# Designed miniproteins, single chains, continued (3), part 86

Each design is a single chain, and the fold is of that chain. pLDDT is the mean over its residues in the fold that is shown.

## One batch from the design tools (miniprotein)

Design m10983
Fold by ESMFold2-Fast:
Structure m10983 (fold): chain A 93 residues (1-93)
Amino acid sequence: SRVEEVRRELEERRVEEIKEALLRIVRRRGLLEPEELEELEERLAKVRSVEELERLARERGLEREFTLALTAVELRRIGEIEQVRLEERRAER
């Protein structure tokens, strides 16, 4: 159905945002050698779900960084929703 298609698109975007946040955290903290970081980026390109991403992070000892990335993405999404609500209220007046 159209609703299932929209849900899949939203999930794909969410997975990409979490991947980007995770890589940003790992790079910023210097947690991996350049070779390990390249291998992680290559494996992340093949990941298509949050569950696969969590498993990869766990396998690499990056569970904490994954949790931080997930939290950052969720907080950003909540902030975007609140910002849209504020803009809609301002447009009414």
Scores: mean pLDDT 78

Design m10984
Fold by ESMFold2-Fast:
Structure m10984 (fold): chain A 110 residues (1-110)
Amino acid sequence: SMMEERKRIAELLADITLSFLNMARAIAEIMLRNGADPAEVEAERRRLEVTILEEFRRTVLDLIKEGKLTVEDAAKILARVLGVPLLPKDSTVAELEERFEEAIREIREE
């Protein structure tokens, strides 16, 4: 069914995004163990995480525009990927976009 396909797309996107975030953290850990400057490692980790989350955001919004994800589907995977509270079931695309902007801003400004 279309509902099962949307669920599969959402779950795959979340799994791939989490895998990239885990790889970014693993690279940072390896750099630290090899004596890299902690400030440079932290800056590079933030850059990678921002890049991954911006691509995740773009992909999610494109899939919503194409009718392949609902805002509710997107809110669920956003909560999972970012580790943030789930947006209400009647949330708008604008509120979803705002949650992405808040999460990415927090990473950039730390």
Scores: mean pLDDT 86

Design m10985
Fold by ESMFold2-Fast:
Structure m10985 (fold): chain A 69 residues (1-69)
Amino acid sequence: AAEELARARAMLERVLESPARELVFDPAAPVAEFAAGTARFRARVLEDGRLVDEAEVRAASFAAAADAL
């Protein structure tokens, strides 16, 4: 829980550090599972098309991280 939240927050902060970085989800979680916070998805941070970070986390962890930003 706390570890996943910290990971999700670090990934979001890394994306926000540079306009050349993009956050990509693969695959995109279904809306219902995302809302329930039970969905897991692979998040990737790309810079000029190159992978700079990758993690698999719960949708709830990203939601909590976004609320904390």
Scores: mean pLDDT 68

Design m10986
Fold by ESMFold2-Fast:
Structure m10986 (fold): chain A 87 residues (1-87)
Amino acid sequence: SAAKQQARAELQKATDELVQALDEMARLAADDPQAKQTALGLKKLVEQEAAEASKGSVEEVQQKRDEAERLKKQAEEARAELEAELA
């Protein structure tokens, strides 16, 4: 349905934005192998969970989109704190 296609598109966008934020965190954590590995592991998990959620109901897709948006904000805040610490 159109509603499910739209929800999947929004989930994909939120997931892509979260993945980009995690990639940036991994880059900033280059001198910390454990932090870098954690960020890369979270990226893989986020991609897998988004793929699974896309098979569900419109409500499940929307819930996972909201979760991805929340996690992106947390990643952006953590990145800002790291950048401030490194400055």
Scores: mean pLDDT 80

Design m10987
Fold by ESMFold2-Fast:
Structure m10987 (fold): chain A 77 residues (1-77)
Amino acid sequence: SEEEKKKIEEGEKNGKKAKEAGVEETEELIELGRIAESLSEEGRKKMFEDDPEGGKKVEAGINSLGGKLAEEAKKKE
């Protein structure tokens, strides 16, 4: 669907941003992204405000997870 394609493009773009920021895609970072996705929007925002460095790692994890999911979706098509 168009929404699925748009989500794949966003995930790929987010993964590229993480890579351009010098963040290496690792299983640990991807797992952190999965954990972050299970948190509420408020939980993620608070983590970023209370611990900006920790918040950046969470953001990088989410972006790397999005990139990996987009890559897998492309391979399955």
Scores: mean pLDDT 65

Design m10988
Fold by ESMFold2-Fast:
Structure m10988 (fold): chain A 92 residues (1-92)
Amino acid sequence: SEIDKIVERIKELVREAVALLTERQKSGEPLTPAQQARLRDIIAELQALLAEMDKLDETHELSPEQKLTRRKAQLVIEQLKDELARAEEARG
């Protein structure tokens, strides 16, 4: 289904974001410009996918798993925004 494709894409993007943040935490180094650019792309794609999921929620009841995926994506977006803000401060 369309919603299942959205959920799988969200899960892929969340896994990629978590891997990048885990590498940063292990290294203690600030996010590189390339990592910052990739996280901005992930935020934009996650926001677009969440907007599509919200449209589908208007006509179909989301399952508990689908609602959990939406919630996790929202939390990841906020975490990525915080990490990008910290990287901007570290560069100034």
Scores: mean pLDDT 83

Design m10989
Fold by ESMFold2-Fast:
Structure m10989 (fold): chain A 80 residues (1-80)
Amino acid sequence: GVLETAEFVVRAAEAAIAGEEAASEEEIEEAIRNGPTEEQLLRMVIREIREEAERLGISLEELLERLRRALEEAREELAR
């Protein structure tokens, strides 16, 4: 669901800050061809998070704060 996706994205942002490895283009092609594992999905989302932070001109920490805020808002919306 939406909450599980948002929690996964927050976890990927935390992993990006921790210096975890992002997926290469070849790894993305392989994951699409064979179906991604949870670990491959994490590495792919880490790549997207780093690219998004660069595109927005903000730090990974600022992006994580925004993602955590969005997750909390989504939790409150679904609890109503």
Scores: mean pLDDT 81

Design m10990
Fold by ESMFold2-Fast:
Structure m10990 (fold): chain A 62 residues (1-62)
Amino acid sequence: SSKLKKLIEEVKRRFGKNISDATVAELQEVAKRLGISTTELALMLLQSKLVSDAKVAELLLT
């Protein structure tokens, strides 16, 4: 999706990391700046399989 592409590019631009290497806090920071909710972020990551299911669970619990 367009939002997922923007998330990937912003993580790379701001933190110099691939999305798979980003911490939960870094993912939440970028999502907040892009107007993406925690629930929408978790669903996009789960559907794309770009990060582990454990990291998605951590995102939802923080």
Scores: mean pLDDT 82

Design m10991
Fold by ESMFold2-Fast:
Structure m10991 (fold): chain A 78 residues (1-78)
Amino acid sequence: MSKEEKIRELEGEFLGRVKELYAKLEAGEISAREAAAGVRRLRDETLARLRELGAPQAYIDELEAAANELIEHLEALA
């Protein structure tokens, strides 16, 4: 399995788990604060795995920025 395939799988996993947090938030199962904490944890886990895979720094920076924007939005809802 190629590095590019692993990076793509990891991105899909991250997006899927973020979507699950948003679904729980929309259903009233968790607070916006809890959702923000969840995204922060997923960000940290995903960035660590991307670094282990040797993903390009620009890609890591882009994903970190996107996750941080999402966290900021969720914190603003709280």
Scores: mean pLDDT 85

Design m10992
Fold by ESMFold2-Fast:
Structure m10992 (fold): chain A 69 residues (1-69)
Amino acid sequence: MSEAEKILEELVKLIEEYDEMVKRGELTPEQRAEFERKIAQLLAKLSKATGEDFVTVARKVYEKYLEKK
């Protein structure tokens, strides 16, 4: 089990869910803030797990998300 891979998958799922809720108009300001906070926390954790810088892990998450779309 790669901790980095699990965090990456969780981030992609979270971003996908956030995008879907935005498109449906279902997000409250409080829910939006919670999504943004959780994404930031997982990005920081992924950076530590991989030993890669924040920009590199953010790019990987973005590319993985685009593959899923």
Scores: mean pLDDT 78

Design m10993
Fold by ESMFold2-Fast:
Structure m10993 (fold): chain A 64 residues (1-64)
Amino acid sequence: MEKEIVATGFGGTAEQARALAEAGARAKAEDLGLTIVDERVEVTSEPTPGGTLHTATVTMRARA
């Protein structure tokens, strides 16, 4: 059976945000004993008073 796993990461760079989101999603799949079969990544960048905030959302399809 397939399950959707979503994780979000934040960082001062798009690469950092993505890496954190991917790590979180993979850790969740591992904890659930699931194998990742598909991965989608969305990254957004927003100006803030302290600089730019990058947010990455990773959506993985995983199955037992």
Scores: mean pLDDT 82

Design m10994
Fold by ESMFold2-Fast:
Structure m10994 (fold): chain A 75 residues (1-75)
Amino acid sequence: SKVEELRKILADYEEGKITPEEFAKRVLELVDTPFSLEELTITLKAIEKYGGKLGAMFFAAWLLEQLSGEKIIKK
C-alpha cells in the first residue's frame, strides 16, 4: 500500500501535477527519512536545475526505492 502511494506521488511529479516542495511533503508524510522538508526540496530543485526534469525524476525514483526498501521502477 505505501509502495503504491509512493508510485502515485512519483507519477504526479513526473506529470508536473506537483512541485518539488509538494513531492517532498507527501514523501515525508508516508515514510521516515533522514531528510528535512527543506533539505529534500532544495536537493530536488538543484537536480531539476542542473540535471533537468529527467534527472530529477531518476533521483526521485531512486530515493523512494532507498526509503521504501522496495522496487519502485519495474526495470
Scores: mean pLDDT 77

Design m10995
Fold by ESMFold2-Fast:
Structure m10995 (fold): chain A 65 residues (1-65)
Amino acid sequence: AAAEIAAARAAGWTPVTLTNEVDGTPFKAFARYDAATGRTEYFLSPEGKAKALALQDRLDAEAAA
């Protein structure tokens, strides 16, 4: 809901659109840099999270090669 988006923005989350590299479809996420972990965190719908994790796994595999 819009109120959840407003609360997320107030907590430092920024709405972003990511592209699924498999089929080129856009999906919506929230991004926030977490200084404690030194990572950018993403909050996604379940389907969007699965797509983002698949992309992350592929990039990690390429970086490890």
Scores: mean pLDDT 63

Design m10996
Fold by ESMFold2-Fast:
Structure m10996 (fold): chain A 89 residues (1-89)
Amino acid sequence: ASSEVYERIRERVGEELEEADRAGDEERARRLLLEALDELREEGADEAVLEALRTLLDAHARYLAGAPLEEVQREIAEKLNLPLSRIEE
């Protein structure tokens, strides 16, 4: 279930998000996630998809605020019901 939700998000912004991450442009990454959330919400996406995207937005905000990467990865794993190894891939 969570993997399917994650794949849906990747189909929307996966390529652009990876590009922003490689460039170190965390502001662009955050804007892409916010835009995807707004678009999916307007399209009537399932709450599970919206919840996953909110989790990624919160994780980005905490990372930018200086939270350790391990804490951010743990929160994503807990919220999306994914093992840490899947997020580290």
Scores: mean pLDDT 64

Design m10997
Fold by ESMFold2-Fast:
Structure m10997 (fold): chain A 65 residues (1-65)
Amino acid sequence: RRERQIEYLVTVFGLSREKAEKILELFEKDPNITAEDLVKEFGLSRRKASAILSDLKADFAPGRL
């Protein structure tokens, strides 16, 4: 699951693998993380951060969605 999510974030949002891994790690630690947290931590636009969180919360993991 994790590798597929990393690949998705890299491909769809143009993130580096390192940033994608850190975003997933933060989301795993705190599933209630907000778009503002991603903006502060990674310097992402609010639009991009919101899209990333929406996709993660929708559980696009293989076998479910």
Scores: mean pLDDT 72

Design m10998
Fold by ESMFold2-Fast:
Structure m10998 (fold): chain A 70 residues (1-70)
Amino acid sequence: VPEEVLEEAVEKLMAVAYGQDELTSNREKTREALKKIPEEKIQAVLTAMAEGRKLSDILENGVEPAPPRP
């Protein structure tokens, strides 16, 4: 994953989901967790977390392909 993409993702998660779970409790843990995710999935992870999912749940159970629901 490019450094710019990682740093932007870390910043967004720290702003939106800081302290939401252990993986978002500090920048280092968040960065290490995001390094385990392929670049193509980083955007899906950010979207899922913006929708209220926890990073630890996404890493363990994967990002569910949730179609838009009313």
Scores: mean pLDDT 71

Design m10999
Fold by ESMFold2-Fast:
Structure m10999 (fold): chain A 94 residues (1-94)
Amino acid sequence: MDEALKELEEILEELKKNPDLSKEEALKKVSEAGSIAMEWGRKNKLPGSVLAAVLDIVSETVEKIKEDPEKAAEIAIEALERLIELFKQAQKGQ
């Protein structure tokens, strides 16, 4: 879905515009992005390996933010870029 990719790109832009975003808000944005990715993947019947990759990216990102909360926005941006790239790769396989 182009809509899911657009929503992920909108979250990425919000993170880039708000580098002073709190740890809690960064975690919320990562959770929202992961939910969008999982819903789109399920609706498009993506392989379980791709869905597992989404969960791994979200889990790793949450741990990184907890370890370095001062870099929460930067870590969340990296996670969103990884999710967007994973989606673009999945679309090429269709």
Scores: mean pLDDT 80

Design m11000
Fold by ESMFold2-Fast:
Structure m11000 (fold): chain A 60 residues (1-60)
Amino acid sequence: SLRDEAFREAVERGFGGATAGQIAQGVELGDPELAAQRAASTGGVTYEEALAVARELLEK
């Protein structure tokens, strides 16, 4: 699924499971800004970095 693919790619990029999970959920919902906001709240990534990753994963 899109969520599973996004989760795997975020983990492969070096993000921890909680951060990767938030990115993947936001990507599944089609909301990269929500993905970035929630991922940044885990403390494992900046908003800007998470936003760039979420947008890239949605454009696939």
Scores: mean pLDDT 83

Design m11001
Fold by ESMFold2-Fast:
Structure m11001 (fold): chain A 68 residues (1-68)
Amino acid sequence: MLSEEELLKEALREADFIVRRGVELGLSREEILEVITRTLNSRDDLSEEQRERVLRETEERLRELEEE
């Protein structure tokens, strides 16, 4: 079984991959967040706190990219 730290790192890497691919495909911030939210919600191995953290960090990253 993956540790709590490993699960969080894996989820963050997955979210980052989705962000990068979504931006390349021309998806909106809202569309990218929907994909990530769906992906996180499909993972019963993640705690609610871990899902919230991944979403928060992803939202911050997407906002930064749009500010350019």
Scores: mean pLDDT 77

Design m11002
Fold by ESMFold2-Fast:
Structure m11002 (fold): chain A 82 residues (1-82)
Amino acid sequence: SLEELRERLKEAVKRNDPVGAFEAAVEILAQKYGISPEEIVELLKALLDPNADPETKEKALQISADITRLVNEVREELKKEE
C-alpha cells in the first residue's frame, strides 16, 4: 500500500539510508504513474543521455522533482517529530 511505502521512505530517511529512501520513493512514484519501478529508473537515465528526446527528458525532470519533493516532505515531518 502507499501508506506502507511512505512509512518505509520515512524510516529510510530517519536512518540516513539514501539507497533505501531512493527505492521507496521510486516505488511510490511507480504506483502514482502506473508504471514499474524499473521504468521509473530508465526514465531517470534520460537525464544523462544527450540523445534522449526532449519529451522524455521533461518527464525525467518531473520524476526527479517528485522524488526530491517526497524526500523533503518526509524530512519536514521528521523535524516536527524531533
Scores: mean pLDDT 82

Design m11003
Fold by ESMFold2-Fast:
Structure m11003 (fold): chain A 62 residues (1-62)
Amino acid sequence: SVDEAVERIKQHLEEIEKLDREGMRAAAEGNLDEAQAYRDKILELLGVSREEYREAVKRLGL
């Protein structure tokens, strides 16, 4: 659920930031597949769908 996604994002902010930085680095190097893999790792870490994550991020104002 979106409510569970919100709570899990709050509990894992530091790890999400780390994975997002690695994804941005890969994208800057032109490796879009690797950048997407880091995004997928965030979803796997949280155990949520991409859609639940997107809605949770909107709800948090991030």
Scores: mean pLDDT 84

Design m11004
Fold by ESMFold2-Fast:
Structure m11004 (fold): chain A 85 residues (1-85)
Amino acid sequence: SDEDRKKGLEIIKEAEKILKETYDFLDEALKTMTPEQQQQALQRFSEILGLVGQTYRYAGQGNLELAEKLVEEMKKKVEEFKKWV
């Protein structure tokens, strides 16, 4: 439906916003990190990128329930990442 399509786009938009804010946070954090910490930070960030890809896939397929759950998982991973830094 048009409503489901609109909701899918809003889910994608929210995931993109979270990704951008997390990327900006990572970019600043890397400036004060050792090479070992930078490697660990990039590994943690790659997990968030994986969740973004899955969110796009399921939102595009119209599986909005799973896409929403993936956004919530992404938010938890971002909070864990920020606390780890």
Scores: mean pLDDT 88

Design m11005
Fold by ESMFold2-Fast:
Structure m11005 (fold): chain A 77 residues (1-77)
Amino acid sequence: MEALRLAREAIEAYLAGDFARAEELLAEAARAARAAVHTREELRALLRELYRALAEALRAAGRLDEAALADELLARA
């Protein structure tokens, strides 16, 4: 869950225009994911949660068409 939390914070930082913080959070998210994901099933579970978080962040930003695409990716994962 740590990787997902950091990735969500990174997405929110990007939408807010804080690119430096977004890059730091993305690097931490990638590091946490590498430490936590050991199987294909764990990777798929993380990807589903990431798509869900992305869709929510896009909806909060008013980017509804992109949020719908993220929901479609979640359904396929």
Scores: mean pLDDT 76

Design m11006
Fold by ESMFold2-Fast:
Structure m11006 (fold): chain A 71 residues (1-71)
Amino acid sequence: TQQTQQQLQELQRQLRALQTNGKKAAEESAKYFAEKGVGPYEEELETLLKKIETQTKALQQQIQQLQQQLS
């Protein structure tokens, strides 16, 4: 099942990219709020972080499903 293996690799790459972007977003945002203080941007940041978490979980579930199909 070359197609399933290819999909697995693609999803794993997307997951790694998302995790890297999530970490960078958290670090930059923490730095920004430390410098600028609290403000209306907190809600936007929380929304962004929640979206990254949701997408990460979705990708992890898809990877698990494909791995089970290869079993």
Scores: mean pLDDT 74

Design m11007
Fold by ESMFold2-Fast:
Structure m11007 (fold): chain A 81 residues (1-81)
Amino acid sequence: SLTVEKEGDTYRLTLEGVDFSKMTLGEVRKLLEEAFEKAFPGEKFKVTGLHPDRFYLKSEKAEGEARIVDDKTIEAEVKKL
């Protein structure tokens, strides 16, 4: 599941429902790209790995980071440009 919360120019996203500990970093990046395309229709996000559990997210209108918080939860924070 995907939960989206807005506070000013900041969007906080929580992705749950899969076991991220069983996924490769490439699989997590693809899942994040698909989830963000669903959350922000018409935006194409590029996902870049920064650390084993952190990713940079960039589109034409927004940028931010995502983090694997635990085996079943990814949290992301994205700001409008």
Scores: mean pLDDT 77

Design m11008
Fold by ESMFold2-Fast:
Structure m11008 (fold): chain A 120 residues (1-120)
Amino acid sequence: MMQRLEELLEKVFGKELVEKLTELSEDVSKAQEVSELLRELSKELGSKGFELLADTVPVSTDPEKLAEKILEFALKRGLISEEEYEELLKSPFEEKAKKAQEILEKYLEESIRVLEEALA
């Protein structure tokens, strides 16, 4: 999934963008710059997946906050109900992480599809 996303980003926007994202993602202090860049890509492509990545990058080093941020995004987008969201927040971390991963994978698939359409 991630490797395919990086390959498509390189083909659509060029290698320099992927290299910049990689360099910035290795520096926690640059998380806001990565987030801003991903938000610009989200607007340009109309991709919900890039919007999710922009929201999650600043909290990516905290697994619990990362999972909760993904769940919050899904709630705002109507992918899960308010009741499901509240139950998940009270659930053990393993259950939150599993659901968050399913949501992340779905939006990464959407981002890949949007990039593939841009190349066609």
Scores: mean pLDDT 74

Design m11009
Fold by ESMFold2-Fast:
Structure m11009 (fold): chain A 59 residues (1-59)
Amino acid sequence: SARLEANVARARERIRLAQEAGVAAGADFTIDAEGRVHVTGPLPAGPIPEPVVEPPEAP
């Protein structure tokens, strides 16, 4: 069970560091032993649940 606890703590720490570094939520990333954040995966480019945006031109 020590393995699981360490894994959870590591995951939480990674998320915290990513938030502090300004990594977008949902982006794939990794953190090296020196606390540097590396974005490893492409950001989602498809339809994303985003804030309500008005159309640029009203018909």
Scores: mean pLDDT 62

Design m11010
Fold by ESMFold2-Fast:
Structure m11010 (fold): chain A 94 residues (1-94)
Amino acid sequence: SHMEKAEELEKQADEAYSRGDKETAANLYFEAGRHYLEAGDYEKAVEAFEKAIDLLPPDSVRRALAEIYLAIAKMDLGKHEELLAESERWRREQ
């Protein structure tokens, strides 16, 4: 599943980061973010893309791509939060 792949990639990214391999960590966080996005875990997708961006050079094409995916993940997160809030309001009034 996309969730299992995302969790595995995030663990590998954390390990790469802990040994000082920022480039490998950034790439793994980026791929984890994509799999979290496909799994519908928008909160974890945002976190993973933000970690990738922090580790990438400001002039890299990879950073620009990560920023695009971050924007997509934040948009999807906002839609998900609005739906949850509406569902909670409906439940409270029944």
Scores: mean pLDDT 84

Design m11011
Fold by ESMFold2-Fast:
Structure m11011 (fold): chain A 85 residues (1-85)
Amino acid sequence: SMSDNIATAQAFAEQLAQRARDAGARASVSLLMLPDGRIRAILTVEADGERREFTLDITVRDGKIVEIDEQGLADLEAYIERLKA
C-alpha cells in the first residue's frame, strides 16, 4: 500500500538522520510524495551553526526500496563522514 511505501521511505530516511545525530549533528526528516509516485525525503542537518538540506528521491514498490538517488545519498554520506572528523 502507499502507507507501507511511505513507512519504508521514512524508516530509511530516519536511519540516515540517526547516523547524522550519532556524528554529533541535529537532524530531522520531511517526506513529500512526488507526482510520479516517488517519495522525496528531505533531511535537514544542523552542526556547528550551519544548516544543510539533503534531498533523496526514493522509489518504493510493495514496501521495498527499489531505487535511490545515488548522488544525493553519496553527498549526505560524505557530509556525515566530515562531521566525524
Scores: mean pLDDT 87

Design m11012
Fold by ESMFold2-Fast:
Structure m11012 (fold): chain A 90 residues (1-90)
Amino acid sequence: NPQVEAESAALSAALAEARAAGFSGSDLVLVALAQLLIGLSPAEIAADPEATMERLRELIRTSDEATAELARLVLATLERILNGEGLPVT
């Protein structure tokens, strides 16, 4: 199924980029999911985290409940990282 293969490839690429940026564990998955939801790489997220958080807040307000719940988890992870309470990005 070309669509499933494309989605799997996108997730694998997002996970690889998040790992390269220094994320691990559950934070790795949440950052990769942020890339898939908003289309920004971990490097772009690091360059403009406030724009990334606003994009996630808009998804929380405008998406279905499942997407909104996922966006809330990603937003909480990014807020923790930016406050210096998450894993360091190298």
Scores: mean pLDDT 68

Design m11013
Fold by ESMFold2-Fast:
Structure m11013 (fold): chain A 60 residues (1-60)
Amino acid sequence: GPEDEKRGERARKGVAEMGRQLGGAAGRALGEHILATDGDSLSPGEREGIREGMREAARL
């Protein structure tokens, strides 16, 4: 739903921004850490947002 999509978009931006500031490997590592640590507590939209942010960071 719209709220889950907004949460996913915020997650995507956060991971991608970390990649822009600290490098693509750092953004990817942050995304992997969040998914491993909190993955079962995240919504489906948040998980996809993190994966999208990691893909964006991987292109940096």
Scores: mean pLDDT 81

Design m11014
Fold by ESMFold2-Fast:
Structure m11014 (fold): chain A 123 residues (1-123)
Amino acid sequence: SGPLTKSLRKVLETEDLSEAERYAILSIIYAIQGDIDKAREYLKKAEELIKAAKEVTERQVFLVGLAKAVIYYVQGDYEKAKQALLDLEFELSQVPKHLRAKTEEIPSVLLSLYLTLKALLNS
């Protein structure tokens, strides 16, 4: 488990999260723990909730995209992990202005994970 998974579990307990965001964070936790089947199961649940939503926030796009990239990275599929981050950055650029303000509420541990993963995958 380690300090990172403890910090992520604290986010689940303390932050005001939608069900889709909660499932995306659970996906990240399971991926880091090496339970890829559970990670994919929770990612699918998050994606299904987002697909059913009328509007998708930047934070929801960020967390789902990060979960995909983390899953590929822990599997050693660095090319797919890099592509998942590029897809995430493109999707974030398409979010309407009125839904972007919520990124200011991204927990620091998740932003740190994103920046670390981006640095590791940059050539």
Scores: mean pLDDT 85

Design m11015
Fold by ESMFold2-Fast:
Structure m11015 (fold): chain A 85 residues (1-85)
Amino acid sequence: AMPRLTPEQAERVLAHLDEAKRAIQNGDLEKAAEHLSEAFRILAEAGVMEPLSKEDVLELLKSMTKEQALAFLDGLRAGVRELAA
């Protein structure tokens, strides 16, 4: 069976994704990478994915347009909601 998120894990991940989205909207990619790496840490602890370093996350965000980065976060948000259902 696919790994599932507890409601507490999902809430924490979604909170970090919301903060990452605000940081991207404000042009603060360092802060966005900090929040996104914390979200990925929680997902890795839940067995949903392999952990990514903050440096890898920052490189990923720098490779995207603002619109692409926001769409990426929206996709992650949808996936988290599905895993919590």
Scores: mean pLDDT 83

Design m11016
Fold by ESMFold2-Fast:
Structure m11016 (fold): chain A 74 residues (1-74)
Amino acid sequence: SHMDELLARLKALAEETAGKSLEEVLAAFGRFGRTLSEEESRVLLDFVTRYLAAGPDASLEERFALIEESVRRA
């Protein structure tokens, strides 16, 4: 589905930006957001909001869980 594709792309981007600074992570997700539909952009915004609340030291597994929750709520 469209949301399954979004889930896979968000997880791939989280892996690609693992170990990067918070500024670099946010810049990468911001660039990705410019390619998204309105519905997909709402999911991305929800994930970014949760990620910022969890902190930059959140593990890749924790980031995947946040992505999965944001997609599930869409």
Scores: mean pLDDT 84

Design m11017
Fold by ESMFold2-Fast:
Structure m11017 (fold): chain A 74 residues (1-74)
Amino acid sequence: SLSAELEALRDAADEELRAAIEKARNSELDKEELLELLRRVYERELRLAETFGLRKREEIEEEYRAAVEEIEAA
């Protein structure tokens, strides 16, 4: 579920990004704004994973792809 994926991303995000994710979950952001938010979160998570080796790149890419698909289907 997009909601579950946004929840996981929120837990790793800074305060400003967490607020934006909360708005997205409440349908306060339009589709274009939500996709832009996900792109920023994805790029940040990918950089952190590459820097610290905490997660596999493939897992992050799959989560991002699933979230984009769910938004486009909505």
Scores: mean pLDDT 67

Design m11018
Fold by ESMFold2-Fast:
Structure m11018 (fold): chain A 67 residues (1-67)
Amino acid sequence: GPVSLEEAKELVEKYGVLAALGASLEELSRQLAEKLGISKENARRLLTLGLEGRVDELNELIRKYVS
């Protein structure tokens, strides 16, 4: 079923932490895309915004992709 906005934010934060710890952005983007039901490109963009600390842009993009 569709992922809730709150669940999507928690998933992006969790995967962002793993990316910051040196996990593969390619693999994390693939897994996040599958969990959120979005493209791998969109998932990678979410992870990149999180790593850059662009929290307001990240939250707006999560709303757009998950809605």
Scores: mean pLDDT 84

